# Designed miniproteins, single chains, continued (2): the designs that were tried, part 75

Each design is a single chain, and the fold is of that chain. pLDDT is the mean over its residues in the fold that is shown.

## One batch from the design tools (miniprotein)

Design m6607
Fold by ESMFold2-Fast:
Structure m6607 (fold): chain A 72 residues (1-72)
Amino acid sequence: GEAELKERAAGLALSIALEYAKKLGKKIKDIEVRVEGDTVTAIVVMEDGTAIVVTLTGTSYEVKVMPAEEAL
């Protein structure tokens, strides 16, 4: 159902965000996942105050790197 698709989208967004955090070689401090309508946002915050933000809408996604205070 739609809820199951959103749960899978959340898992995918988080997996992408974690892979990007791993590529940056920094320790993870916090993880947040938000579901708002048709949009899933996964935020991985690193110890240095950097955040990886993955936004999923349908079959497309965007990855942004920003200060955690702008992502939260």
Scores: mean pLDDT 78

Design m6608
Fold by ESMFold2-Fast:
Structure m6608 (fold): chain A 86 residues (1-86)
Amino acid sequence: GPAPLSIDEMLEILEKELAEVKETYGIDLPLPPRSRFKSREEMLEERLRLSIEIVIKLYNLKPEEVERLRAAKSFAEVNAILEELK
């Protein structure tokens, strides 16, 4: 398969994805400073946090639903919570 992406390459992809979210949905979330991305794990963690904040803004959720989503530790947990809210 292709070589694994560097943190800087992953950050460029994230920046592009956030720009697409802003253009499509009007959601403007600031890109975190590069100093927060010391490891691949920290990048994936921040990507999860940003995805949760986008979902919260898209669905105009209740405070208890927002708290539950912010407590999620994986994309699988986010998807499970969203399925329960349908």
Scores: mean pLDDT 78

Design m6609
Fold by ESMFold2-Fast:
Structure m6609 (fold): chain A 77 residues (1-77)
Amino acid sequence: SPFEEELEKKAKELAKLGEEYYENPSEEIVQKIIDLYEETLELVKKKYEETGDPIYEEAAKYLEKAIEYLKELRKKL
């Protein structure tokens, strides 16, 4: 499905950024990770609106918490 293809694409981009962060941690790399998480959050929220499936509502809540954690991590760099 288009939703699954987009999630797979973002997962691959996150893996690449994770490798870059491991080699050279920076605010710029953390910001790129935040941007991908925010894009994923929007996809998950739309999927929840379409399906009403609680799994997407819970996923959205966890993504929102992860984004806030990453924003705090960025401030410490």
Scores: mean pLDDT 85

Design m6610
Fold by ESMFold2-Fast:
Structure m6610 (fold): chain A 63 residues (1-63)
Amino acid sequence: GMPSLEEAYAIIAEVAGEEEAEKARDAMLKAGGTTAGDLHKAAVEVLKGEKAILAGIALTLAG
């Protein structure tokens, strides 16, 4: 099943760092998102290069 929003945030923080996880969450909330899938989409859009790829892969494997 999909990870919880808290689990998705923790995955992004682990692979990209806490600051990048906060940026992804803030972008999700600004777009009206409330789910782990919304956070995943926001992370891919606001993170760059390797960090975006790693976060996307980790979130996909968790869900």
Scores: mean pLDDT 75

Design m6611
Fold by ESMFold2-Fast:
Structure m6611 (fold): chain A 85 residues (1-85)
Amino acid sequence: SALEARALRLLAEGLRAAAAGDLERAAELLEEAARLAIESIPGISEEEKERMLEEARRQARRWAAFAAANPELALAFAEKAEAAA
């Protein structure tokens, strides 16, 4: 779907930003990727989507930091995400 493809592209951008050391941009892009991915899930209530988004917001900075600490892994995942988009 268009939402899934866009989420994967934003995930790739976020991982590349983290690998480059831009933690603020990485967190922003990873949060937006999660938002679009959650929006694309069928059969889930709006309340459940909101809970998932709250968790994604809380984890975005943590995942950005993890990706920055593991740049080779982050870049490998970015390539896979971009290829899947």
Scores: mean pLDDT 85

Design m6612
Fold by ESMFold2-Fast:
Structure m6612 (fold): chain A 87 residues (1-87)
Amino acid sequence: SPVEELLAEIERELEEFKRRAEADPRLSAAQKTEIRALADYGLREIRELAREMEARGVPTEEIIRRLREAAQNLLALLEDMLAEYLA
């Protein structure tokens, strides 16, 4: 489904972010663990949001819009966290 395709793309973007953080020698092991934990938790929350919206009969186009917004917000939080760790 379009929702499943979008969730797979969101997972890919989060995996790319985690890979970038893991490769950054300026980050401590603890900071890398925190970034991974937030990304993993955020993805689970986004998947749950999709499931809840589908269960309520929300139109697919609205689900996609809300999931894109949630993913953008999560990536922004992760980038802010990374910036603070490197400040």
Scores: mean pLDDT 91

Design m6613
Fold by ESMFold2-Fast:
Structure m6613 (fold): chain A 60 residues (1-60)
Amino acid sequence: SIYEELRAKLDAIISRETDLSKIRQAFVDLVKEGLRLIGETQKLSDIVYDGQLKIHEKDA
């Protein structure tokens, strides 16, 4: 599904990229694309929350 693809793309970026500013920019770009492609805001909200947690863990 598109939700699985978006989550997988975010996970791949977070795992391979060491520059936190690039991760944050990629996250923003992914969320914007998700908003265009899917109308189910609840599932998109879960992806956004998960991404923010992973970025925070990377920053810590």
Scores: mean pLDDT 69

Design m6614
Fold by ESMFold2-Fast:
Structure m6614 (fold): chain A 63 residues (1-63)
Amino acid sequence: SLLERAIELAKEGTLEGIERAGVLLAIAGHTDVVEEVSRLLREGVPAEEVGEHLVRRARELLP
């Protein structure tokens, strides 16, 4: 699923992984999570911590 792929990309803890995960979340219609992630990155939160936040949020959306 898009959410499972996004979780795996975000687990990498890299900016590239987070950006790719964000694209998948946007395609899946979870723009609120994408906005949260973009805000954290703009505020200078480290990529690893942003990745952890994205994983937590995406897991909440899994069935």
Scores: mean pLDDT 85

Design m6615
Fold by ESMFold2-Fast:
Structure m6615 (fold): chain A 77 residues (1-77)
Amino acid sequence: SEELREILEQLLEDLDILEEMLDSFSPEELKELLKQLEGELKLLDELEKTAPEELKPLIEELKERIKELMEKIKSKL
């Protein structure tokens, strides 16, 4: 549970860094990133079904951030 929280918090930081770097990515890299983010979103949805109650808000926040990032990437393609 503690380990999972730390991983989720690190993922939020990684998303902030990725968002700042989007202008540095090629169209091919952006398409690959979109595919990776879609996969992560599905994994988070499955994780949310079995996650401890206290981690569900963090998972929801992460899912929302991924969706926002995906929309920004799509606007560049």
Scores: mean pLDDT 85

Design m6616
Fold by ESMFold2-Fast:
Structure m6616 (fold): chain A 81 residues (1-81)
Amino acid sequence: GLSEIPLPMRAGLVVQELKALAVDYDTLPADKLTKTKQALLELVQSADLNPAQRQELEDTLEDLKPQVPQLSEELLQALNS
């Protein structure tokens, strides 16, 4: 599982998943979109990030906001809760 992956790699994987989701967001079936969103929320919430890693993830979410505004906002709220 993701908890077995080193923190720097986990942050990188979340970034890659977010970028991939942003590209395919409009083409995903509704059920897959919901499951992917839930998985990303769990990844963000379970990541035990140091302040520098957290900032990098926040910067990535802000960068993706124009493409996926609702998803990016929800993930930013989860990261900062």
Scores: mean pLDDT 64

Design m6617
Fold by ESMFold2-Fast:
Structure m6617 (fold): chain A 68 residues (1-68)
Amino acid sequence: SAVEAIDDAAVRTVTAVGESGGSREVAEQEIARAAKRYPEHAEEIRAASRDAADWMRAQLAAERAKAA
């Protein structure tokens, strides 16, 4: 389903951003892979996954602030 494809892509993007320490390049590579896997949902995948990446970067920034 579209929902499952979009959610899977967002989760993979969040994981990749977390593991890379907030890399936009890593996020865009994961988004490109997901869009290629589900071309019929590419626009929704890009939107949801970019929102998820931004959320994860905010979480990483908050954790870094606590360590200072």
Scores: mean pLDDT 84

Design m6618
Fold by ESMFold2-Fast:
Structure m6618 (fold): chain A 74 residues (1-74)
Amino acid sequence: MAETQARMGEVAHEKVSQAAATLRAYREKAAADPDNREQLLAQGRAKVSELVDEMEKEMERILAEGERARKEAE
Protein backbone atom coordinates (compact mmCIF):
# COMPACT_ATOMS: atom_id res chain seq x y z
CA MET A 1 0.00 0.00 0.00
CA ALA A 2 2.60 2.57 0.99
CA GLU A 3 4.61 1.80 -2.15
CA THR A 4 1.52 2.24 -4.32
CA GLN A 5 0.70 5.56 -2.66
CA ALA A 6 4.28 6.75 -3.14
CA ARG A 7 4.16 5.77 -6.79
CA MET A 8 0.92 7.66 -7.31
CA GLY A 9 2.42 10.68 -5.59
CA GLU A 10 5.50 10.59 -7.81
CA VAL A 11 3.50 10.44 -11.04
CA ALA A 12 1.02 13.08 -9.90
CA HIS A 13 3.77 15.36 -8.62
CA GLU A 14 5.82 15.15 -11.82
CA LYS A 15 2.86 15.69 -14.14
CA VAL A 16 1.42 18.50 -12.03
CA SER A 17 4.85 20.15 -11.80
CA GLN A 18 5.21 19.90 -15.58
CA ALA A 19 1.73 21.34 -16.06
CA ALA A 20 2.46 24.19 -13.64
CA ALA A 21 5.70 25.00 -15.47
CA THR A 22 3.86 24.93 -18.78
CA LEU A 23 1.15 27.22 -17.45
CA ARG A 24 3.74 29.64 -16.09
CA ALA A 25 5.51 29.70 -19.46
CA TYR A 26 2.22 30.41 -21.22
CA ARG A 27 1.45 33.21 -18.77
CA GLU A 28 4.85 34.79 -19.44
CA LYS A 29 4.27 34.50 -23.19
CA ALA A 30 0.82 36.01 -22.82
CA ALA A 31 2.25 38.93 -20.86
CA ALA A 32 4.86 39.54 -23.59
CA ASP A 33 2.33 39.01 -26.41
CA PRO A 34 -0.93 40.79 -25.48
CA ASP A 35 -2.55 40.13 -28.86
CA ASN A 36 -2.50 36.40 -28.19
CA ARG A 37 -2.96 36.58 -24.41
CA GLU A 38 -6.47 35.12 -24.20
CA GLN A 39 -5.73 32.26 -26.59
CA LEU A 40 -2.44 31.36 -24.92
CA LEU A 41 -3.97 31.33 -21.44
CA ALA A 42 -6.94 29.28 -22.62
CA GLN A 43 -4.66 26.72 -24.29
CA GLY A 44 -2.46 26.43 -21.23
CA ARG A 45 -5.43 25.97 -18.90
CA ALA A 46 -7.00 23.35 -21.17
CA LYS A 47 -3.78 21.32 -21.24
CA VAL A 48 -3.37 21.49 -17.47
CA SER A 49 -7.02 20.57 -16.87
CA GLU A 50 -6.75 17.47 -19.06
CA LEU A 51 -3.59 16.27 -17.33
CA VAL A 52 -5.01 16.77 -13.85
CA ASP A 53 -8.28 15.05 -14.73
CA GLU A 54 -6.49 11.98 -16.08
CA MET A 55 -4.26 11.87 -13.01
CA GLU A 56 -7.21 11.92 -10.63
CA LYS A 57 -8.99 9.17 -12.54
CA GLU A 58 -5.91 6.94 -12.45
CA MET A 59 -5.33 7.60 -8.76
CA GLU A 60 -8.92 6.61 -7.99
CA ARG A 61 -8.52 3.37 -9.91
CA ILE A 62 -5.25 2.52 -8.16
CA LEU A 63 -6.79 3.25 -4.76
CA ALA A 64 -9.85 1.13 -5.53
CA GLU A 65 -7.67 -1.79 -6.60
CA GLY A 66 -5.54 -1.50 -3.47
CA GLU A 67 -8.58 -1.36 -1.20
CA ARG A 68 -10.21 -4.35 -2.85
CA ALA A 69 -7.02 -6.41 -2.69
CA ARG A 70 -6.56 -5.58 0.99
CA LYS A 71 -10.14 -6.52 1.85
CA GLU A 72 -9.88 -9.85 0.08
CA ALA A 73 -6.51 -10.58 1.69
CA GLU A 74 -7.94 -9.80 5.11
Scores: mean pLDDT 74

Design m6619
Fold by ESMFold2-Fast:
Structure m6619 (fold): chain A 73 residues (1-73)
Amino acid sequence: SLEERYKKFDSELEKLFNEAKEAIQAGDEEKYREIVKKIHELVQKFIDEVTDPELKKRIQEKYLKMLEELESL
């Protein structure tokens, strides 16, 4: 179901986000860039599969907030 796919997506996104924060804190710029690329690819792939406009907007807003938080670190 879409709900199960969203749950898997959300779990993966949260995992990558935490890994990105850890990479920044460790000063590992190369690892950080690789993780951010994976986040972007994960988000883009899932958005392309989502037909619900409200869910798509929610995902885009979450992604932007995550990027803003990472850039603030």
Scores: mean pLDDT 83

Design m6620
Fold by ESMFold2-Fast:
Structure m6620 (fold): chain A 66 residues (1-66)
Amino acid sequence: MEQLREEFERARDEYLQALKEINLSEATDLLGRLLRLASELQMPDAIEKAEELRNEHFEKLNELIK
């Protein structure tokens, strides 16, 4: 459990950093990893947060593609 929690937090930080650096391709890959880690952690709160980030990410991605 602790290992999966650490991986989830790390993936989240990497995703947010990639967004800040405008590395959209890398951010998309990191979002996928974050969603997988949330599922493996099997914590409803983590899964819900990851799904919210996914929805926001695709909205933002659509805006940036024009």
Scores: mean pLDDT 70

Design m6621
Fold by ESMFold2-Fast:
Structure m6621 (fold): chain A 61 residues (1-61)
Amino acid sequence: APLSDEEVLERALAEIRRALAAGDRAAAQTYAGIFRKEAREHLSPERAAEAEARVDAVLAE
């Protein structure tokens, strides 16, 4: 079954956190860029802004 938008975002955040935990900041930035783009294309502007803010918060950890 297809994942919900929230499940897709949680999986994306988990991948970014995994890359950061491994010390691979380049991979984390690449994943973040892909998911920001997908959020902007598929979510409302408000939902996309929330998703991008959550990605930025994870990258700042």
Scores: mean pLDDT 78

Design m6622
Fold by ESMFold2-Fast:
Structure m6622 (fold): chain A 89 residues (1-89)
Amino acid sequence: SAEVEKKVKELQELLNELARLRDEYAKTTDQEEKDELVKRIAELNKQIDELIDWLISQNAADKAIEAIKNSNLSSVEKSMLISYIERKK
């Protein structure tokens, strides 16, 4: 559906933003900046989890998995998210 395609695109954008924040965290030396990044990452993870759960409910788990595979996330984080989806679908 058009709604599923829009949500898959939104998920892809959020996953790439998460990858960017992870990279920023790894390069940050200031503890206060790290603490702010942790908060932003936590909020983003909630949005990602909600979108993934919604896509599973729409029988679109495979599209969510493809978005994760195509994201800029680390191989470890991709594997963790895919495992989560495989257990819930």
Scores: mean pLDDT 90

Design m6623
Fold by ESMFold2-Fast:
Structure m6623 (fold): chain A 73 residues (1-73)
Amino acid sequence: MKVVSTGADASDLEQVRAAMEAAVEEAKEKGADEVVFYLNVTGASEEDVKKAIELARKLAEEAGLKLRVVLIE
């Protein structure tokens, strides 16, 4: 399985969107099946983290890609 990785700050939904859109395009170019999304939760609220994960899942699902979310500090 080919994998693409990307990352964003959970408190910045536009950064999350941009990172996931870039990962989707890279996955298409490389024929990757999965995105590993490193989500920085430092200083983020529970609501920020939830929204970031929901957005990432939606974008991965729309692209037909598996998503693995890794929470980092």
Scores: mean pLDDT 85

Design m6624
Fold by ESMFold2-Fast:
Structure m6624 (fold): chain A 72 residues (1-72)
Amino acid sequence: SVEEEAKELVAKSGQPLVDLPELRSLPEDLANAIEEFLLRHPLSKEEAERLVKLMKEDPERALAIIREALKL
């Protein structure tokens, strides 16, 4: 579920900050949402790459997960 994925994403935050150049290639709304999330919840390289992959495959679901994670 979106809630479970959001909790998993937040639980994995606090890892070393990852620089993802792919974030700069996303539409402005998606890039801003991810950037805000990463500022509050730094992700490991593996988790950040997984999030970027999800954004490319299903941007609506990725945004829903990020919005739920930002509430935590």
Scores: mean pLDDT 67

Design m6625
Fold by ESMFold2-Fast:
Structure m6625 (fold): chain A 86 residues (1-86)
Amino acid sequence: MEEVKKTAYETGKLYALYKAGKAPEEKVEEAAAKLEELLSKVTDEKELYAAAAEYYKGLADAYKEAGEEELAKKAEEMAKKYEELA
């Protein structure tokens, strides 16, 4: 799960940066493809929730850095919800 969690966090960061106009779409597509491959091997639903929590943590951190306060708040709430489900 360590590689899945790390990849989910990094993918979330890249997606937020892309939405804020700070990263190219191609980088997000590459990260998302890697995450999807890793997630396809996960059979435990709790591990999927843990990965989702990391993704939203990455989103929140990157949105905060980009000044997207409302998007960061939504991402933080989603991260907390998935952490509770994991």
Scores: mean pLDDT 81

Design m6626
Fold by ESMFold2-Fast:
Structure m6626 (fold): chain A 67 residues (1-67)
Amino acid sequence: MMSKREKVIRDSSITMLEMELRMLLGEKKAEEAVKYAEEKVTDKELKEKGFTPKEIELVKKLQELLS
């Protein structure tokens, strides 16, 4: 069970990563990236879907925080 402080830090990190994805990809592709992070899509599948290595890194960080 997460402490109140840990939850706030995690939620802030998630919000910042989502903001970075929206700035890099635009709103529509950022929504797809968040969905793929929630679905735990592999790096290979993300690359096949047209994500760059930098974008994949952000998706992986978001995936780790959502776990």
Scores: mean pLDDT 77

Design m6627
Fold by ESMFold2-Fast:
Structure m6627 (fold): chain A 99 residues (1-99)
Amino acid sequence: SAKVEAVKAVLAKEEQGRQKAANSDLPAEEAQAILDFLVLVARLFLKHPELSEETLQRLQEAAELLQQGKFEEAFSLLAEVARELGDEELAAEAEALAK
């Protein structure tokens, strides 16, 4: 299933981000941003277990931006996805972290 493959891709990028935060010479602020992003994506999956393939692809794009160090863009895209799902609380938290 393309949907299952998209979920696996997002989870794989999240695990890479978690390992980078744990085992890197990253500034503490960047490590915290990675962890905050991972927590928000996990909460989104928990609250919305039936995500469309299109939504999962956008979450994969957000995770890819995070891996590139584009934290503002990654959190902004996550906020947009959360807002489209009707999760205004998670969207507001992601928008706050984008600034």
Scores: mean pLDDT 76

Design m6628
Fold by ESMFold2-Fast:
Order: C-alpha cells, then structure tokens, then sequence
Structure m6628 (fold): chain A 120 residues (1-120)
C-alpha cells in the first residue's frame, strides 16, 4: 500500500541509468523545502529538469541508451505520478502545486517520447 516504495524503485532505476549529476542539485533544493527527501527527490528532479535544465535534460537524454530512456519513462509514469497523488493525499502539495507537477511531467514525457521515436 506504500506508494513511496514504487516511487523509490522508479527513482533507483533512473539512478541506475546514470542520471546522478542532476539528482545532487535537486536534492539540495528539496532539502531546503523541508519535505521528505525520498518523495521530493522524484518530484524535484522532474521540476528541475523541466523548468531549469531543458539543455541539460537534452544532454542527459542524448547520453541515455534505449533501456535508460525506458527506465526514465517508467519513472515519470509510475514514480512521479504516484508521488503527486501521495503528496496530495498527505496535504503536502496544494492544488496549484499538483497542477504544476502534472504539467512538468507531461513536458518530460513528451521529450522522452521524441527520443524513443528516434530509436524505432
């Protein structure tokens, strides 16, 4: 029943793919927010990549193999989706923050889909 377990699993898959440099930066930001680090690592990673690091995101995606891109898509679909729902249920996110997180997730999925299409 713990949604956090699925979020952590998806995050670990992303880290296994070698997406670690950006994770350190977003963890520092998440810690400043005072939220549970494990939940926020997934959310803030998406937020940081989508809002600040469009060029850095492109470089990360370019470094990724098809396996890594699939892991990243799974993280966005399963990990981030569950994190948004769970944080909302806990009252950790306002309705505005939920909408913002959903928008960012959609942008990230679009970029990943573009890269996966090129690998067909």
Amino acid sequence: KEKIEKVLKALKELEEAGVTDLAEQVRAFARALGWPEEMIEALVKVLEIATEGYPSLEELLEKMSEEQLEAFKRFLEEGVGLLIEYAYELGELSEEQVERAKEIRKKMLELVDEKLEKLK
Scores: mean pLDDT 59

Design m6629
Fold by ESMFold2-Fast:
Structure m6629 (fold): chain A 73 residues (1-73)
Amino acid sequence: MTEEDVRETIALLGMSPLQRKYLEAYLNKDRKTLRELLAELSGLSVEDVEKILAGDEEVLEELMKKKQEEYEK
């Protein structure tokens, strides 16, 4: 997924402060901030998020989708 796709998706959904921080951290490659934001959004520990980030970047997308599904309830 390109940076433009991410930016458009966030714009269409309406940016929250958390989503803006995620985008900024992603663009700046601030791994620490990304872990903290993902832990907050997913309800996982920072350590678990770090392990996922070390293993597969695409897993981040799946975690965000899971959180979106949880929002339905």
Scores: mean pLDDT 63

Design m6630
Fold by ESMFold2-Fast:
Structure m6630 (fold): chain A 106 residues (1-106)
Amino acid sequence: NSEEIERVARAVVEIVRRWLLKAQKTLEKSPDSNSFDPKKELSPDTLAIFQKYASDLPEPLQNLAAYLLYLYYEKKKSPEYLAGIIRTIYPANQSDIVNDLKEFLK
């Protein structure tokens, strides 16, 4: 549903903005963020909603945020799983990332 997609899109964009903007150069070398294409992997409706929140991010961060949206919304992965992916790019406390994700997903 569109409201659920908007909530998740806002949450993943905010997580990427908070934790990963300063690690952009490291992210450019991440296999997962480099291989995920939002235009190919997301439905047109989901992509349109995502772009409302992500259009101001650099492309590698847009691709990562879209990948996190895909994992949570389509693949039903946990906030802990998403935090694990973020930690491969930027070394941070997992519980801090999980708490931020849960807060932004409200």
Scores: mean pLDDT 77

Design m6631
Fold by ESMFold2-Fast:
Structure m6631 (fold): chain A 63 residues (1-63)
Amino acid sequence: VSVTAAELAEVPGVGPSMARAALERLRQGDSPAAVAVTLITEYGLSPDVARAVRELIERAERR
């Protein structure tokens, strides 16, 4: 996984605890789309912010 918890925490509304949870799910083999859905359903993140998180992960994996 190329994305860091610090990069995820820079997204407004995510914060460090949610960023760490997202990174742990990616390390467990979850897709960026699955992580975004989890952040919406389990953590109450807005769909627009979850989409930004997904795009950030996908961009970082292409680096």
Scores: mean pLDDT 79

Design m6632
Fold by ESMFold2-Fast:
Structure m6632 (fold): chain A 83 residues (1-83)
Amino acid sequence: AAKKVIVVVTYNAPAALISTALSIAQNGSSNDSVVIISVNASTAANNLASALKNQGIDAVVINLSSLAASNISNAINTALAKL
């Protein structure tokens, strides 16, 4: 069966936005995985990953210096290799 992967991009996001993202992500099954890409939001991204793990959802955080398309593509591929 195909495993579902959810990608969340977090950019300069305040902690309040993480609650919304978590509510969206928790509609996935415990077999789904989440890749969190963060720029200037590592604390918020790590808090989201911890909250998802508490819901039984696997999460990987990748911190980037910028939202360049090549950086995003490389980060997603790297995170998928770890799942």
Scores: mean pLDDT 67

Design m6633
Fold by ESMFold2-Fast:
Structure m6633 (fold): chain A 83 residues (1-83)
Amino acid sequence: MEEVKRLVEQGREAYREGNYEEALRLYQEALEKAKAEGASPSTLAALYVEIAKAYGELGNIDEMIKYLGRAIAYIGDEVDQQL
């Protein structure tokens, strides 16, 4: 969890510097660790949004749309879990 936060912070810094490829790499690494650690749907959704933003800046619109769709799906899980 703390390692995921560090990767996200590093990705945010790279994004701010205009290094979108490095930001994408760091966010993807954070996503894989978050998945392995069983992170919450909201945490996964946030990571998918950050990855989508980086792909958008790189001009990879198809990947941007795919990752945005995954983020929306994770937000939808909160509605399905109202018991």
Scores: mean pLDDT 80

Design m6634
Fold by ESMFold2-Fast:
Structure m6634 (fold): chain A 95 residues (1-95)
Amino acid sequence: SKEEYIKKLKENLKKLEEIRPQLSPDVQAVVDRAIELLKKWIEKAEKGELTDEQIKMVVDLAESFVTLAERAKTYSPEEQAVLVELAEKILDLFE
């Protein structure tokens, strides 16, 4: 349901906020952008500005952000640079 997806968005937001302090500064910068984007998606979803399909898609994206942030901790500096570049390009699509 819409309410269940909004709950999942809030859970993913909390996970990103909890993992943020464990990441390098460059990765923290893209995580900060993802956190602000999630906050905007939650607000729009609660205001009824998103369709059920859009809410489901942004939940899937939020779950992907959490997974990548957790993996970034184990990446080399070179792998983190690639991740940051790709994350910036993905986030730019939602501005």
Scores: mean pLDDT 85

Design m6635
Fold by ESMFold2-Fast:
Structure m6635 (fold): chain A 81 residues (1-81)
Amino acid sequence: SKYDELKAKVDALLREAEALLRRIAATGSPQQRAQAARLAAELGQVAGQMYNTPRDDLAGIEALLNRMEALVEELRALAAA
């Protein structure tokens, strides 16, 4: 289903975010670690919103997925700096 496809994308982004956060925790500066903590908190809020979104609200799920993609992109940039 389209819901299952969106959920798979969410799960993949969360796994990538976890890996990036672990890398930043191990190798990042104090400033990078502080920024990563803020991004992790924001990702947690978006994940909470996803949990409370009805399965048939595909537009709402897609909007939250797009926000998660933007946050993970910021984590990628932070890890690459």
Scores: mean pLDDT 87

Design m6636
Fold by ESMFold2-Fast:
Structure m6636 (fold): chain A 84 residues (1-84)
Amino acid sequence: LSEEQKKLLEEANEYLKSKGLTHVKFVIDENGRVSFQIGDEILPTKYNFEEFKEVFKKDPNKLLDELIELDFELGLKRIEEWIS
């Protein structure tokens, strides 16, 4: 990771902690895609690093909205697997 990428990820992860989301962090893959990491699970966002940086600087709450959506979808998938 570049110094810019490291610094932004640190700021974004502190933002998540400030919202009480201590079990979630942002990570970046080798292709520059930003993802949420929840324990051992990697949930890819629709953002590459440049898009993520823009969203985080302009409206970080949109990143929380995306996490809520992804978590809801993951929860439904797990429930369906348990009843099938």
Scores: mean pLDDT 72

Design m6637
Fold by ESMFold2-Fast:
Structure m6637 (fold): chain A 76 residues (1-76)
Amino acid sequence: MNKAVVIRGMTKDQADGLVELAKSMGAKAEIIEGDENIVVITGVTDTQADIIVSIARSFGGEAEVVPESEVEKVLE
């Protein structure tokens, strides 16, 4: 089943890098700018989500994997 990844605590450069990575995997990605940069990636497999989470955590970011249908609820 398709998953989504929500990532917080990233710099703009790190967020841009994650967006490019996600797009290279055929996923959709966006950056929500506010008090912090939040990266939202949708349309990923479980394996792809695990890779993205590992990279985000290596940068000191916080990453969570959610069902794609629950992304809007996590962002509320």
Scores: mean pLDDT 78

Design m6638
Fold by ESMFold2-Fast:
Structure m6638 (fold): chain A 98 residues (1-98)
Amino acid sequence: MSPTAERALTAVRALLDLLGVPEEEREAILAEVREALENRDAELLRRAWERALELARRRNPELAAILEKVRSGTVELSPEELARLEAFARAVEAAVEA
């Protein structure tokens, strides 16, 4: 696997841990992200992100709102949380662009 794909998977895992997503659901999302990165499938990456947002809304609506702000370029997070979400966004964009 490419270093970019490995970085993206690490960022997604950290994000899902931050959102409090259960391990079973987390592994399913990570599998979709891995497949999307291997196949350069931007649509599958977007669907995996949307699934993560849906789970966040169900379990922690406040974090879901913050995650949506990250996607729009506006965030109200701690420096560590902001760095994790930014790293995820950059890794996903880099994987799609390449």
Scores: mean pLDDT 62

Design m6639
Fold by ESMFold2-Fast:
Structure m6639 (fold): chain A 68 residues (1-68)
Amino acid sequence: SFEEIKKKAEEVLKRIEEFLKANPDLHPVTRKILETLKENIKKAVEDKDFETAKQLLYGAEQLLERLE
């Protein structure tokens, strides 16, 4: 459901923010990728674009898993 996607997005966005805050010396390219993913996830949720939101959330989770 969209409600589940919205809750997942809130969780992932919080993880991105916490990761960025914990890693001030993060490589600029990686920081930009995470910030762009954050903005794109927010937009997809606002637009109720379920498919784009799911794809972006999957990508963000995979990236965070590799970085954490």
Scores: mean pLDDT 84

Design m6640
Fold by ESMFold2-Fast:
Structure m6640 (fold): chain A 86 residues (1-86)
Amino acid sequence: SEHYEKGLEAYRKGDLEEAAEHFEKAIEELPEDDPRVPFILIALGTSYYYLGDLERAIEAYRRAAELSSGELREAAEEAVEYLEKQ
């Protein structure tokens, strides 16, 4: 997805608001069974976290956990637990 690549570029530059916008568009354009969607949701959650939007961060990580398994699910679940304790 073009938006996924642009989101990663913005994220690496620290342009977190631009990164979140691109990650949201990437998710909208991809079917939920696309294996990239959980990774994009984790990146989106991290972007919202650094922007101070804890509710959107938790929601993105929670959705990533629901759509993944193994190490990805564990990482997303740990992120949710960490943020809910704040």
Scores: mean pLDDT 85

Design m6641
Fold by ESMFold2-Fast:
Parts: structure tokens; C-alpha cells; sequence
Structure m6641 (fold): chain A 111 residues (1-111)
């Protein structure tokens, strides 16, 4: 599906950008960096799995994922700038994930 290929691309780009921010940050320990990078990959994979399972091949689904990806990158950037704990960053990323899943499920229910 062209939309699923675009979703995969968006998520992979967001994960790469967020991981670069984490890697270049001198505030996080190596253990914290590993934890955050694992979290980001897991969330991206889960979002892609939800998109694939719902079978939606629409621009609206791509837009939901694009917004979630942008919010994840912004959360990591602000977390690095404000020296937020890994737990706070995780909580905010989890909220973004849940909202995106709810929006994708709502879109599927309207179809």
C-alpha cells in the first residue's frame, strides 16, 4: 500500500531524528539513551502495526501518523532541552501513541 509505505517512511525518519537528538545530548547517561532509543523504535513499530491491522489506505491515516511522529520528535527535543527524566519523556510519548491509536480506530469506525 502506498499509504503504508509513506507511514513506514515517516516513522523511520522521525525515529532517526529523535535518536540523533538523544545520541548528541550530553545530559543523558548511556543507559538512559538505550532506554529512550528502544522506546522510540517500539512505539514506531506499534504505530505501523496498528495502521497495517486497520487496513486503511487513506491520506487521513497518513496525517494521523505524521502528527504523532512530529509530536514524538518535539517531545524528545524538549525533553533534551529541559533535562526531563526518561520516565517523563516515556509518559509523554505513551500519551502521543494512545491518542494516535484512538484517532486511527475512530477513522476505521467511520469507514
Amino acid sequence: SPALEEIRRILDEAVREAMKIIEENPYFSEEEKITLMFLLRAVADALLEHAERLGLDTPEQVEIIRKAAEDIVETVKKGAEEKLSVDVIRQRVDEIFRKAVEEMEALAAKA
Scores: mean pLDDT 88

